Designed miniproteins, single chains, continued (4). Designs and how they scored, part 30

Each design is a single chain, and the fold is of that chain. pLDDT is the mean over its residues in the fold that is shown.

## One batch from the design tools (miniprotein)

Design m13086
Fold by ESMFold2-Fast:
Structure m13086 (fold): chain A 117 residues (1-117)
Amino acid sequence: MPVLTQSGGGTVKEGGSVRLTFQATGGPILSVAWIQEQPGGGARGVASISGSGKTVSYADEVKGRFTISMDAAANTAYLDMKNLKLEDTALYTGLATSGTKPPRLVAGEGTELTVVA
């Protein structure tokens, strides 16, 4: 069963940029999604990528500002966020589908991002 270790986040100024990462250990990952959970709001998917890199999707509010990528050889996924807005303040959780048999959904511990004026 893969274990996900997340890093990045913290406090960033509006208009700034940040990279969130997670790395899986203990097995391959097939696909990745990043879930945004705003203070007092619901959880939603903001970006996803298949392990082949051929299928990528973004929420409309983050298109052109967020870029998802993965390094399959390193079992590492990235979310590059630019032109940050106050509304990007959220807990960001990486989700991965494992290459185990049977396949499993694995969640990271979450990374908190605070955007300040």
Scores: mean pLDDT 78

Design m13087
Fold by ESMFold2-Fast:
Structure m13087 (fold): chain A 78 residues (1-78)
Amino acid sequence: GTTLSLEELEKLRKAAEFIIENGGSAPVEEVMEKTGVSRETLEKAAELGLFKIEDGIVSPAPGAAGVLRRAVEEARAR
């Protein structure tokens, strides 16, 4: 399956939180600029069902921010 590093998980958590604060959706380019997440990392997360990317707009799946926070905490404990 698609694997995510601790750095990718931290950036995805920031991306999910940013998008939620911005009304639940944002342009991919703005999310990348504001959070430092790469397009490749966002696409990996979309394949895992954590985000939806449609017509250059990205939105986190329901509960994705919580899942990502937990994943970061578990990865840091290793």
Scores: mean pLDDT 82

Design m13088
Fold by ESMFold2-Fast:
Structure m13088 (fold): chain A 58 residues (1-58)
Amino acid sequence: MLPKREVDSEELLKELLVELAKKYGYSEEEIEKIREGDGEVETRVLRLAAEEIRKEAE
């Protein structure tokens, strides 16, 4: 693997996702998967979070 050029932007995004997941009632285990970098869980949470935000925003 290369020195990993990805930094702050991706880390900040994950931190935001974790906070949103907590707010919308996701379990700590799901949140920990996001932190560990599970792409599948991350994508699912992103989609659900966006949908939840839309529902509440309305």
Scores: mean pLDDT 66

Design m13089
Fold by ESMFold2-Fast:
Structure m13089 (fold): chain A 63 residues (1-63)
Amino acid sequence: MVGDRYRALKDVPEMSPWILALKKGDVVTIVKVLDDEWVVVQLVADPSRTGLVSKGLLEPVPN
């Protein structure tokens, strides 16, 4: 899971300073797994952007 790429299934608004705001279709890399619900991700298009995202909002990107 860490190092794997995932795609956002829908738009994610900035709900808190810890949550990474995403648009549907944005690709992220998993940096750290916190628990069964939350992961720390880095935006592939902008590696300076990192934050928490719910696992339920992401789908794995093949290859």
Scores: mean pLDDT 78

Design m13090
Fold by ESMFold2-Fast:
Structure m13090 (fold): chain A 55 residues (1-55)
Amino acid sequence: SAEQARIDELIARIKEAYKKAMDPNASPEERKKAWEEMQKLSDELIALVDASEAA
């Protein structure tokens, strides 16, 4: 389904953001931005799951 594809995409993007946030060779600023992106994507994933359960 389109919802499942979106969930899979968000999970993949969260994993990439987490990898960047944990990169010891990245600057503190780059790690902070990656962490913020991961949190935003996680919030979007939760919202999609909640919407799916409401159906």
Scores: mean pLDDT 81

Design m13091
Fold by ESMFold2-Fast:
Structure m13091 (fold): chain A 82 residues (1-82)
Amino acid sequence: AAEEAIRFLEQAIEAARNGDLDTAKEYALKAIRATSGLPDAEAGIRVQMLLLNALTHLDFGDVEGALRDLEGALEIVRQSLA
């Protein structure tokens, strides 16, 4: 679950950096689904809020905003495994 979320977030970040916003959005949506099973409910809620915000930035073509949110979500998910 958390490992899948990390993989999807890394794919979303890479796609966003390459300007492939449709692919970035697809992987961000997959990451939202994968984070529903996080053991820390507060961390899970924060990650989902960041990912929803990232999707909004991607819809508006704001790559910098999307990357900040995706990278923030990735950091929280990684910390949930420690």
Scores: mean pLDDT 83

Design m13092
Fold by ESMFold2-Fast:
Structure m13092 (fold): chain A 58 residues (1-58)
Amino acid sequence: GSSLKEQLLQAMGEVLRLIGDLFEAELRGASQEEIDKLRKKLEEAKRKMDELAKKLDE
């Protein structure tokens, strides 16, 4: 399996991508439903990243 560090880097990349997607969606005036869906995905991705970072700091 992938190392914990590799999993963390992937999770960080996902968070950064979602931040960019959300910013772009807001800039182009996407629907509130689309923005809310992106916000939910970002919160889930941040939680996963935080859990992985906590394990690495052990």
Scores: mean pLDDT 83

Design m13093
Fold by ESMFold2-Fast:
Structure m13093 (fold): chain A 69 residues (1-69)
Amino acid sequence: SEELEREVVRALGLMTLALYINELKKKGVSEEKIEEFYKRGLEAIDRAAERGDPQAAVDEIKKIYEEVL
């Protein structure tokens, strides 16, 4: 179902966000940059969920991580 597909995308996206937030914290990235990463990541997850594309969520979050780093 489309509902289950969206839930899977959101779950994978949120786990991916959490892992990258932990990496940013370990690397001493500022709180302001981490907050910006989180906001942009949530928007990326929402877009990917609407498309039912979990890989798009992971890929865009990784791109945002590399831009913030």
Scores: mean pLDDT 87

Design m13094
Fold by ESMFold2-Fast:
Structure m13094 (fold): chain A 75 residues (1-75)
Amino acid sequence: MKTVTIKIKIEKELNVGESFEKTVTVDGHTYKVKIEKLDENTYRITVTDENGNKYTFLIKKKLKVGDVIEIKVQV
C-alpha cells in the first residue's frame, strides 16, 4: 500500500456544524478534503480521491486558524 500525506492549513475558524472544502494536489493526483466541526474539540475530515473513493477521519483536538492538519491515506 502507498501512503499519501495530505496537509491542510486551517484558514477559517469554524462554528459547530460548519464545514469547508479544499482541493489538494499530491503527486499529480487531486483530492477533495472536507473538514466539519462536530463539537468544540471534534472534527470530521473526509478525503475524496479522483475516482470518488471516500476516506473519513476523526480528529479530537481544538483547531485554530493557522494550524496544519496532517492526514495519511493508504491507497
Scores: mean pLDDT 80

Design m13095
Fold by ESMFold2-Fast:
Structure m13095 (fold): chain A 109 residues (1-109)
Amino acid sequence: AMADEVRAAGDGVIENLRKLAELRTEMRRDPSKREEYEKRIEQAFLELAKNLSRLIDILMEAGLEEDAVRVSEAVQKAVDAIRQGDMEGFEKAIEELRRVVDEAAAKIA
């Protein structure tokens, strides 16, 4: 149950990060829709914060404080890459996040 919850929360965080990357890319391609994209980006950040908070809480309850820190660092790297338009750095951060989530879930199972 808890291992499945970690994977599900991790998938949610990754999905939110990919949505943010897509919205930022589309906003750069069509500046005329900036206001619409900014509103959608704000909503996506709220969803990311909610899902990240849930993932961190599950990891902390499981005693995986180091893995919680690693998740937070990987998410921060992904967000920074999105802001900079660094698509390669973004994909590396997502791969790191997935690895950390899978390792944490394996420790709980």
Scores: mean pLDDT 87

Design m13096
Fold by ESMFold2-Fast:
Structure m13096 (fold): chain A 58 residues (1-58)
Amino acid sequence: SEAEELMKKAVEAAKAGDVEKAEELGRKATQAALDQGNEELAKKAENAVVRAINEAGG
């Protein structure tokens, strides 16, 4: 799905140190999941980006 693809790209961007791109792709993944009515996937995408940022920041 589009949401899952965007989530994976956001995680890869975070792993590459591209936090700005990770945040942008993460927002798009969350929005795509919500558009599909998949609130669990939306929360997963948001949580993945937040977790990656928090782990990078301490």
Scores: mean pLDDT 78

Design m13097
Fold by ESMFold2-Fast:
Order: sequence, then C-alpha cells, then structure tokens
Structure m13097 (fold): chain A 58 residues (1-58)
Amino acid sequence: MTKEEIEHLVEIAVDVIKSLPEDKHEEALEKIKKYAEEQYGKEVAEEIVKKTKEELEK
C-alpha cells in the first residue's frame, strides 16, 4: 500500500470520527482498526490508526 493510499484512508477515518460525538471516538477508532486489519493487514492498520489519532489531536 502506498503512502498516498494510507493518507487517503486516514482522511476518511478522521471525517467519520469527527462526524460522531466525542464519547464515540474511541469506539470508532477500534472499529476502524479491526476493519483495516482484516482488509489491509496489521502493519497498515497500525499506521492508519496512528495517523488518525495524530490528526484528531490537532
């Protein structure tokens, strides 16, 4: 998976999470992690989750 593809998936994940109440953000991150692990593998899923958390902390 390319860096550009990972960045695109992170943008989607951030948009989804930001559309939810704050108390649902942790649950949404767990769901995204599980989905990404199933579709792309553990290493890519960890990168997506890490970058998504960094964007949410801004």
Scores: mean pLDDT 80

Design m13098
Fold by ESMFold2-Fast:
Structure m13098 (fold): chain A 71 residues (1-71)
Amino acid sequence: MEKEKIEELRRLLEEAVEAARAGDLAAMEEHARKAEEVYREMVEAGASEEAIKEAMEVIGEAQREIAAILA
């Protein structure tokens, strides 16, 4: 379960980064929103501290990439 959620989170964030590179801010926002939803589901389901830490690292990496693209 947790591993599958992290994989889904990675995919959604990769799609958000790709959308940002293409200049499609609407698609970027939609994929980022879905990623946030997956993260909330993990927290609400009581995911392990290790899984939450990995999810936060994945999110932080994507946020840094998007910020660099949009600068």
Scores: mean pLDDT 83

Design m13099
Fold by ESMFold2-Fast:
Structure m13099 (fold): chain A 55 residues (1-55)
Amino acid sequence: HMTEEELISYIESPEARRDPELKKVLKELGYKSISEALNDPEARKKLIEYYKKHY
């Protein structure tokens, strides 16, 4: 399992913007783009929760 600190670091990295899996998760959470979600603290928390549950 990824730690919360590692996951936040990844989400904020340039690599995350090229991750197709992250794009799918964001779409399921109701966000149209990675940039939109990363600027929303609520979306970031939902992403962290999702990855902690599945990874």
Scores: mean pLDDT 70

Design m13100
Fold by ESMFold2-Fast:
Structure m13100 (fold): chain A 59 residues (1-59)
Amino acid sequence: MKLYEAIEDYTATHPLELTLKKGDILRQIGPQLGNYVAAENLNTGEKGLVPLSKIRQIK
């Protein structure tokens, strides 16, 4: 299972994007799409696209 951590707060700017809080743990649920990944925020249960620039891989 591929896990990421949000490195900063991020407000979604597109309907398919997730809003993030620094320290949120994200699970990859789909393929990488350019500079985005499909993920589930394990802190909120929300699913969507996350910009790779706002997260770091931890697993």
Scores: mean pLDDT 83

Design m13101
Fold by ESMFold2-Fast:
Structure m13101 (fold): chain A 80 residues (1-80)
Amino acid sequence: LRAEVEELLARIEGLLKEAKEAVENKDWQRAKRLLAEISDLLTELQDLLAAMEEPPQSLVDRYQRLVKEAAELQKKIEEA
């Protein structure tokens, strides 16, 4: 479980970087597609964290940061 959570966190972080670059390049179709994938992976990550007894605070903090960043990126896409 922990290794799966850490792998998924790293994957989502990479996709968020790509989505931010897509937004900067005004590639709205790519940004929307990446954000949809990120949303699916965040749901999977939430389920994995819920399966852990007392998940480490560092992993919970990383998850919350990614949720916030995804939401902020979604707003930027909607405002464009």
Scores: mean pLDDT 82

Design m13102
Fold by ESMFold2-Fast:
Structure m13102 (fold): chain A 90 residues (1-90)
Amino acid sequence: SAQKEELIKKLSEALAALDSAVEAKDGEAAKTALNEALNVVEELAKRFPEDPEISLAVLILKDKLEEVKPLLSEDDYQTLKSRLDALEKL
């Protein structure tokens, strides 16, 4: 569907922004990009629960979250980790 294609495009854009933020060691940009990617993955999981792209996206985001952990507050890290853990259990 056009909505699924738009969500996949938004996820790709958020992941690209996250990679740029990681390279720049920009914690605020990384937090913004992670939140954007999580919002898209959560919407994908809600609308398209059998999509294998969701499991791959969760794995990528978990790895990126651990990489940027030193740039985040403990509260921001725990909030993002909790959202990823919830998605992994779906």
Scores: mean pLDDT 84

Design m13103
Fold by ESMFold2-Fast:
Order: structure tokens, then C-alpha cells, then sequence
Structure m13103 (fold): chain A 56 residues (1-56)
């Protein structure tokens, strides 16, 4: 939940760190975050989320 909130941060570094951490721990919040993998404004965050989703 906290990581999902940080993923919504306007700061790219915060959002990227949250995306990478979600992938690392296999958080169930990856379900909603998969939507953000297609629509997040920062390309690096989208790539991190897609990578996390692929590993699960």
C-alpha cells in the first residue's frame, strides 16, 4: 500500500524506486500497478513495472 502510494509520486526517482521495490518483493499491489506500466508518465517507471510484472 505504501509502495503503491509512492508509485503515484510526481517525482520520477520516488516512483521508480517504488516500482523496483514492488517487483522485488512480489507485492499483490502489482495488479493495479500493471495498469500504470502502460500509462505512467515516466518511461523508466513503465519499464520497471513491466519488468516486475514479467517476473511474476
Amino acid sequence: SELAERLKSPDEAEALAAAEELGRIGDPSLGPARHLALTHPYEEVRRALLRAARDR
Scores: mean pLDDT 69

Design m13104
Fold by ESMFold2-Fast:
Order: structure tokens, then sequence, then C-alpha cells
Structure m13104 (fold): chain A 55 residues (1-55)
């Protein structure tokens, strides 16, 4: 994975976590990750990890 891809994933993870903390749905969190340029597989992993972190 390139450095640019890693930075994109990290930024998306932070935005997804922030959205979930504010009460966003899983569907909204997935849309945020995809909007930030993540693949569907990357978005799913980011949202899953963020959900585990919030609790």
Amino acid sequence: MSLEEQQRVNKAANKVLEALEKGASREEALEIAKKMGLTEEQAEKVVESAEETVK
C-alpha cells in the first residue's frame, strides 16, 4: 500500500470515528469513507474498527 493510500485511510478513519461519536449511522459512516476515496473493502474495515473503538 502506498504512503498516499495509508494517509487517505487514516484521515477517513478519523472522520468515520468522529461521525459515529456524533451519532451517525453505519451507512453514513460508510458514505464518508467512500467519499474520501476508500474502496468498499477499505471503508468496511475502517467502519468496523471505528465501531469497536467507540465502545
Scores: mean pLDDT 79

Design m13105
Fold by ESMFold2-Fast:
Structure m13105 (fold): chain A 55 residues (1-55)
Amino acid sequence: PLSPEMRALNEIAALAQAYRNGELTRAQVRARLEAMGFSPAQRRLAEELIDALAA
């Protein structure tokens, strides 16, 4: 089974793919991260990771 950290990384990877494919806007990505319970600091780091993965 995946650890909570690995599950979070898989969710971030899925958001990156959706963003890259144009299925989600930046604002929708932010809303999904908020819904997942990430803090503002965690959301900043997740957005940086999503930008890197979506490039």
Scores: mean pLDDT 78

Design m13106
Fold by ESMFold2-Fast:
Structure m13106 (fold): chain A 91 residues (1-91)
Amino acid sequence: SEKLLKELLEELKKAMDALSEGDTKKAIEYLKKAIELAKQLPLAPEDIEAITSALENAIKAAEEGDLRKAILYVVSAQLILIGGLIDQELA
């Protein structure tokens, strides 16, 4: 899963960069790829659902032109991901 995690983090970085540049089309492409990668992570189902929901909300916000809202949802997904990884390390 190290390769999947690395690929997910790379796609999330690309999405954040695209959102910061106002490139909503590229951001949506990267976010869709991030969702598919997140679904494959060995995390608790609840954490996967929370991450994918946040990223789906980021896509919707980007499609509506609300870049700030899209960025906040991507940050939310990243925080949930970090929490899920910590929970696995401490278990």
Scores: mean pLDDT 87

Design m13107
Fold by ESMFold2-Fast:
Structure m13107 (fold): chain A 79 residues (1-79)
Amino acid sequence: SLPEEVKEELKKKIEEYEKEIEKDPKNVDAYVKAGEQYFALKEYEKAIEYYEKALELDPNNEKAKKLLEVAKHFLKEEE
């Protein structure tokens, strides 16, 4: 498991990206970056949710597609 200090820093980054999303709900990059922080926390279901939201806004976003597939593979291994 990650050290608590690392988890706290990742959660702070999530809050920053959530604020970016509140300011611009169409900011695809903010959804992708929030998903990456959830992935780093090993919260794969949350990471998937944010990558799927990014793909709803931009269905051709290659980074979001690749990160979504990776998160789905990790979720299956943890089940």
Scores: mean pLDDT 87

Design m13108
Fold by ESMFold2-Fast:
Parts: structure tokens; sequence; C-alpha cells
Structure m13108 (fold): chain A 82 residues (1-82)
């Protein structure tokens, strides 16, 4: 889980800098590692990570706050983890 946390911290930093595409890239990496740690297959983890990353990119582009983006990530993760 350390790798996923580091990737999310980097994504937050990039989102603060107004870099939605770079922020989404780190969200994808972090989510993929997180889902794999939950026992999800590599293929499914990559697919789910891309969906979460796309949602975060759109939220950053819409000017949502970091707290709103964090809530969106948590909601998506909880939904996918059953």
Amino acid sequence: MKKAIEDFKKAVELARQGKPEEAAKYVEKGMRDYFKAQGISDEEAEKLAKLVAKSVEEAVRQGKTLDEIRQAIAKAVNEFLK
C-alpha cells in the first residue's frame, strides 16, 4: 500500500498545480496498485484504475476542490470493492 499512497500524494500535488492529465496518471498508478492489493486481477485492476483516473481528470478540469476529488475517489473505490 505504500506505493499507492505515494502515487496519490503526487496526484494531489499535480492537481494543485493545475495539471489534470499528470494528476490522472498518478491516480491510475495508485488505484491499480491498490486494487491489486485487494486481490483484484491485474487486468481488472488496470481497467478500474483507468475509470477512476478519468473521473479525477474530469473533476480537476471542472475546478472541483481537492476535498471533492478525494471524496470522489473514495466513493468510486468503495463502489468497486463491493
Scores: mean pLDDT 75

Design m13109
Fold by ESMFold2-Fast:
Structure m13109 (fold): chain A 72 residues (1-72)
Amino acid sequence: SMENEEAQKKAEELLGKPVPKEDAETVKKLKEELLKRADEVMADLTGAAEELRERYGTAGPAALALAVFESS
């Protein structure tokens, strides 16, 4: 299983932008939730990204990038 710090670092690599360590747990939790809804998320990546950014700031897109990576 991916550790919180590992999830945060991987998301940071995928985004090419800093992801705060304080968001590590949120990124991991959101990623797991997004993977459970992979079909819905993959059907509208733009809509998912906008909603997640509004609710979670940088942690939202970070979790989405990680979920897309793991579902590929």
Scores: mean pLDDT 77

Design m13110
Fold by ESMFold2-Fast:
Structure m13110 (fold): chain A 92 residues (1-92)
Amino acid sequence: NAMEKLDELIERIKKEGKVTPEQAKEILDLLNSIEDDDEFYEAARRVEKVLESLPNSPEKLKLLFDIGVLELKRAVDRVFKEKGYPEVPVLP
């Protein structure tokens, strides 16, 4: 269901040729709600590909940055779990 909402938002963004702060927040919330890492990375990649096709804007660049941060957090958490380290603290 999160994936259906994400697909609808992606289509709207592509049709409008821009992303709003409200849409960016909703995309981040939806991506963060995906429990499976493989599904998360596939969804994040699809969003990034659509954003890359749009003209540059502060909203686009901020969303790309925020998605990259989510991807990095998941990758680091995986490595920490494999090595028996505590969960990575959330940066301010």
Scores: mean pLDDT 81

Design m13111
Fold by ESMFold2-Fast:
Structure m13111 (fold): chain A 78 residues (1-78)
Amino acid sequence: MKAIEYLEKAIEAAKAGNLREAHRYFQEALDALVKEYGEETAVEVLKKMIEAYQKNNNDFVKALEEALKYVREIEKKK
């Protein structure tokens, strides 16, 4: 699966309250990002997610949605 697909699954799991599954899919997304775009990009996605988490009162769903938005922007630029 692509990083975007893993992030979408992580968001669905988080919305369902299945945090264990959400964290698992997020880890798979980071691994996919490393393979597709390199470690530097995976680190930037992680930083973006942490910043979004802090700005949105520790809302994990919002953090994942911001990470997904960022990855979609990277994919558009190729």
Scores: mean pLDDT 80

Design m13112
Fold by ESMFold2-Fast:
Structure m13112 (fold): chain A 71 residues (1-71)
Amino acid sequence: MKEEAIKLGEEVAKKSKDPEIAQVALNTARAVADLGGTPEQVIEAAKAASDAKTLEEAERIGMRKVLEILQ
C-alpha cells in the first residue's frame, strides 16, 4: 500500500543529517505516492533527495522524480 511505501520513505529521509533535506525527501516521497508512483519509485525518490548535499539540490531532485511519474 502507498502508506507502507511512505513509511519506508520516511525512514530513508530520517537518515539525512540535515532536517530541511530530510523534510524535502519526505515531501517528495509523499508526492510520488499521491501521483500513483510504485513503492519502489517512492523509496527511490526519498533516497535520491536525502542523498543531496544542499537543500536546492534536494528540491531539484524531488521535482525531477515527480516529473518522471507524470510522464
Scores: mean pLDDT 76

Design m13113
Fold by ESMFold2-Fast:
Structure m13113 (fold): chain A 55 residues (1-55)
Amino acid sequence: MSDEEIEKLKTEGVKKAIYRFPFIILLDENGNVIKVLSFRSEEEGKEEAEKINKI
């Protein structure tokens, strides 16, 4: 996932990413699910969730 895509998700209100293979669940500040992303690799999914949570 690009830095621009991550920034867009933050602008859309994403505050937290939860990794749960094969998905990343994106939550707002109230714990509501905004979006779910699917990944084919457990390693890739973990790395992308960490990038989203780091910013």
Scores: mean pLDDT 76

Design m13114
Fold by ESMFold2-Fast:
Structure m13114 (fold): chain A 97 residues (1-97)
Amino acid sequence: EEIEKNIDKIKNAKYYYDLGVKYLNRGEFDKAIEYFKKAIELDPNFADAHLGLGYAYYLKGKYEEAIKWFEKALSIRPDYQDAKTLLEKAKKELEKK
């Protein structure tokens, strides 16, 4: 029962992550943010969902928010090169004062 609940949470987290990616690709960033947040609620260690959420904020020009989520992705997966690259890009955009 506990195992079944955990499997359902993991499946649902991936399902919401896939929806987040779909809306991200459509340029519907607010919808992407909603679904990536739902994926993270179900699986807080889902590094890809943290990256996706950060990238959606980045595309909205919300660089401070993007940085927070990229740093969370890196805390889960320290060798996550995509998160490192996007973190540097977001920091560089923030320096364009």
Scores: mean pLDDT 84

Design m13115
Fold by ESMFold2-Fast:
Structure m13115 (fold): chain A 65 residues (1-65)
Amino acid sequence: SIAREVGAVIAMMGVALEQGASVKSFSGKTITVELPKGDPATIEKAKEALKEEAKKFGYDLKVVE
């Protein structure tokens, strides 16, 4: 569904912006993100938020340095 795909893009961009992460690409069912640099707790929180949001829309999350 186009609506679901658009919803996923908007939601993931929003969570990434809120967590200080960057969305690098959307390819098929995989979303590639770069996590923020800093405290381990901040990084873990960002990773969990992005993973949970991707899962809600049925996407796989790939993390890059």
Scores: mean pLDDT 80

Design m13116
Fold by ESMFold2-Fast:
Structure m13116 (fold): chain A 87 residues (1-87)
Amino acid sequence: SSEERELVVRLTANSIQIAGLDFEIDISDLPEEKKEELRKRVEEIREKLAEAFKLSETDPEEAKKLLEEAEKEIRELERELARLKAA
């Protein structure tokens, strides 16, 4: 839906930004292994959001479940990034 289109997760080599949550964190100091783990998490979230959009007209209940799962994963990512920044 139009509401969900505003929720975008951006990943660069040195930062993760989550639009809609006014959240950005610098990951430049993280080991490459951790950066790769974070990239996988972001890709999984993006795939769920894309699938939710695709299903929104044909299977709104499944789309809602995928959106809820993606939001949960975004919140988990946010908490993990906050923990890494605090270290």
Scores: mean pLDDT 65

Design m13117
Fold by ESMFold2-Fast:
Structure m13117 (fold): chain A 61 residues (1-61)
Amino acid sequence: MEREKKVKEAAENARKVYENIEEASKEELEKAYEDAKLVAEEEPLLSGDEIGRIASGAAEK
């Protein structure tokens, strides 16, 4: 269904940004963090460690 597709797209985006955290912009990291949170609530497709890394990257200057 549409929800599952949206969750998969969010997971793929979060994973792509996670792979390049050091090169990603703050805006990309913030979006990836929101996407990772959505994924964690609907389906645990990302580990807590991966989500935490995205959040830490977004908080960095």
Scores: mean pLDDT 68

Design m13118
Fold by ESMFold2-Fast:
Structure m13118 (fold): chain A 60 residues (1-60)
Amino acid sequence: ASPEERNRVLNAVGRAIQELGEDASEEEVTRAAGRLLPEASPELLRRAAREVLEGIRRDR
């Protein structure tokens, strides 16, 4: 994936987490982000959702 695509995926994931809350599941965030960015790879969305959620929860 290109750096530009990664940034769009991360933005969609961040938006989904903001909407659903930090305790939302990886699959819920992935689905919400997929609705915001339907052209993105589902696997990229899942990986980004996992990475961002882990970062947020570990850094509390």
Scores: mean pLDDT 79

Design m13119
Fold by ESMFold2-Fast:
Structure m13119 (fold): chain A 69 residues (1-69)
Amino acid sequence: SSVLKRVAAHELSKEFGLSLEQAEEIVDLYLDKKWSEEELIEYLKKEYGLSEEQAKKIVEMLKNVAAAM
Protein backbone atom coordinates (compact mmCIF):
# COMPACT_ATOMS: atom_id res chain seq x y z
CA SER A 1 0.00 0.00 0.00
CA SER A 2 1.39 3.40 -1.04
CA VAL A 3 -0.47 4.92 1.95
CA LEU A 4 1.33 2.63 4.44
CA LYS A 5 4.69 3.40 2.81
CA ARG A 6 4.01 7.15 3.03
CA VAL A 7 3.04 6.89 6.72
CA ALA A 8 6.20 4.86 7.43
CA ALA A 9 8.41 7.44 5.66
CA HIS A 10 6.80 10.27 7.65
CA GLU A 11 7.35 8.42 10.97
CA LEU A 12 11.02 7.68 10.13
CA SER A 13 11.55 11.34 9.18
CA LYS A 14 10.08 12.58 12.47
CA GLU A 15 11.79 10.08 14.78
CA PHE A 16 15.31 9.97 13.27
CA GLY A 17 15.72 13.51 11.89
CA LEU A 18 15.82 12.30 8.27
CA SER A 19 14.40 14.31 5.38
CA LEU A 20 11.16 12.93 3.94
CA GLU A 21 13.01 12.06 0.71
CA GLN A 22 15.68 10.11 2.66
CA ALA A 23 12.98 8.30 4.66
CA GLU A 24 11.08 7.41 1.44
CA GLU A 25 14.30 5.96 -0.04
CA ILE A 26 14.85 3.81 3.08
CA VAL A 27 11.25 2.52 2.93
CA ASP A 28 11.71 1.70 -0.79
CA LEU A 29 15.00 -0.17 -0.20
CA TYR A 30 13.35 -2.57 2.27
CA LEU A 31 9.79 -2.93 0.92
CA ASP A 32 10.28 -2.68 -2.88
CA LYS A 33 13.96 -3.54 -3.49
CA LYS A 34 13.82 -6.32 -0.84
CA TRP A 35 17.11 -5.50 0.90
CA SER A 36 18.01 -7.84 3.76
CA GLU A 37 17.87 -6.57 7.35
CA GLU A 38 21.70 -6.79 7.58
CA GLU A 39 22.25 -4.86 4.31
CA LEU A 40 19.82 -2.14 5.41
CA ILE A 41 21.42 -1.80 8.88
CA GLU A 42 24.91 -1.35 7.36
CA TYR A 43 23.58 1.13 4.77
CA LEU A 44 21.79 3.21 7.43
CA LYS A 45 24.93 3.35 9.60
CA LYS A 46 27.21 4.25 6.66
CA GLU A 47 24.98 6.63 4.69
CA TYR A 48 23.05 8.40 7.49
CA GLY A 49 25.41 8.03 10.48
CA LEU A 50 22.74 6.22 12.49
CA SER A 51 23.69 4.01 15.44
CA GLU A 52 23.19 0.24 15.25
CA GLU A 53 20.30 0.58 17.74
CA GLN A 54 18.59 3.26 15.60
CA ALA A 55 19.10 1.21 12.41
CA LYS A 56 17.63 -1.92 14.08
CA LYS A 57 14.61 0.12 15.27
CA ILE A 58 14.03 1.33 11.69
CA VAL A 59 14.16 -2.29 10.43
CA GLU A 60 11.63 -3.37 13.09
CA MET A 61 9.28 -0.53 12.09
CA LEU A 62 9.55 -1.52 8.41
CA LYS A 63 8.97 -5.22 9.22
CA ASN A 64 5.72 -4.19 10.93
CA VAL A 65 4.68 -2.19 7.83
CA ALA A 66 5.49 -5.18 5.56
CA ALA A 67 3.39 -7.48 7.79
CA ALA A 68 0.45 -5.03 7.48
CA MET A 69 0.65 -5.08 3.65
Scores: mean pLDDT 84

Design m13120
Fold by ESMFold2-Fast:
Structure m13120 (fold): chain A 70 residues (1-70)
Amino acid sequence: LKKQAEEEEKKGEEYIEKALREKDPKKRSELLKKAAEYYGKASDLYEKLGDLKKAREYTNKYVSAAILSM
């Protein structure tokens, strides 16, 4: 579970970095949607681990990425 949460976290961060370098708004939106998906998965996994601090952190990142993808 912890390794899976860390992997989903890293994938979310990678998609954010790709989105920040992307100049095309449509492609940026798609990358942000993927980042949100991975942050959501990380949040769920941290919640199952009882790490409420990280679960809340990644829920906030999920919401932010989802809003920015609109």
Scores: mean pLDDT 82

Design m13121
Fold by ESMFold2-Fast:
Structure m13121 (fold): chain A 82 residues (1-82)
Amino acid sequence: LTEEQEREIVEALGAIFAVSALLSGNEEDVIKAIRRLAETLLAEGFSPEHVARALRVAAQIAESYGFTKAAEEARKLADELE
């Protein structure tokens, strides 16, 4: 990933988490969104290493919005890809 692509991915993840925080009363929906995003990035040809880095940033964003379980799942998925 270029720095620009990594930034775009981080911004997209932040937007998804913000929308989920406003619309969903279920942290499981946020977890599913994280998993689907990871699958999409891998399908688009991003390396597992770069996707893992994006997921670790996503974990920090999830924690900042109070989604502790989503943050743990994002880190677990990142560890599986590294």
Scores: mean pLDDT 74

Design m13122
Fold by ESMFold2-Fast:
Structure m13122 (fold): chain A 69 residues (1-69)
Amino acid sequence: LSEEERRLLEAEILLSFGRMAYSLGDLELAIRLYREAIRLLESMEEPSEEARRLLEEARRLLEEVEREK
């Protein structure tokens, strides 16, 4: 895996776990996981279209959870 592919995969995993945490009511864990995914995606110098879409999704998910606090 390239560095970009690795970061994309890690971000996808973090978002999946974040969604699971959110569905279980663990808002603190969901926020932490979404923030980590956002950090990984924002660190990409040349983000692919997939990375940009994931970043938008991650930001939307984070906003949703933060509104529930």
Scores: mean pLDDT 82

Design m13123
Fold by ESMFold2-Fast:
Structure m13123 (fold): chain A 80 residues (1-80)
Amino acid sequence: SADVERDLALVDFFIDRLRRLRATLDAEQQERADKVIRELEELRERMRASTDPAEASRLAVEAARLYGRFLRDLQAARAA
């Protein structure tokens, strides 16, 4: 559906953003970014495989939560 395609595009945006951001990070934060990218890619695959729009929507929310948490943790680490 159009909603699932839009949510998939949003997850792709998160992955691309983290890949770009990775180039500005130290080795420890790069390792954390790589883990989050892998988890987002797994969520994206699960969304594509889902036949239930409600499940796909929940997975998209999980992806947004994961992305947002990484950015907050990164900001906190840079402030310390």
Scores: mean pLDDT 87

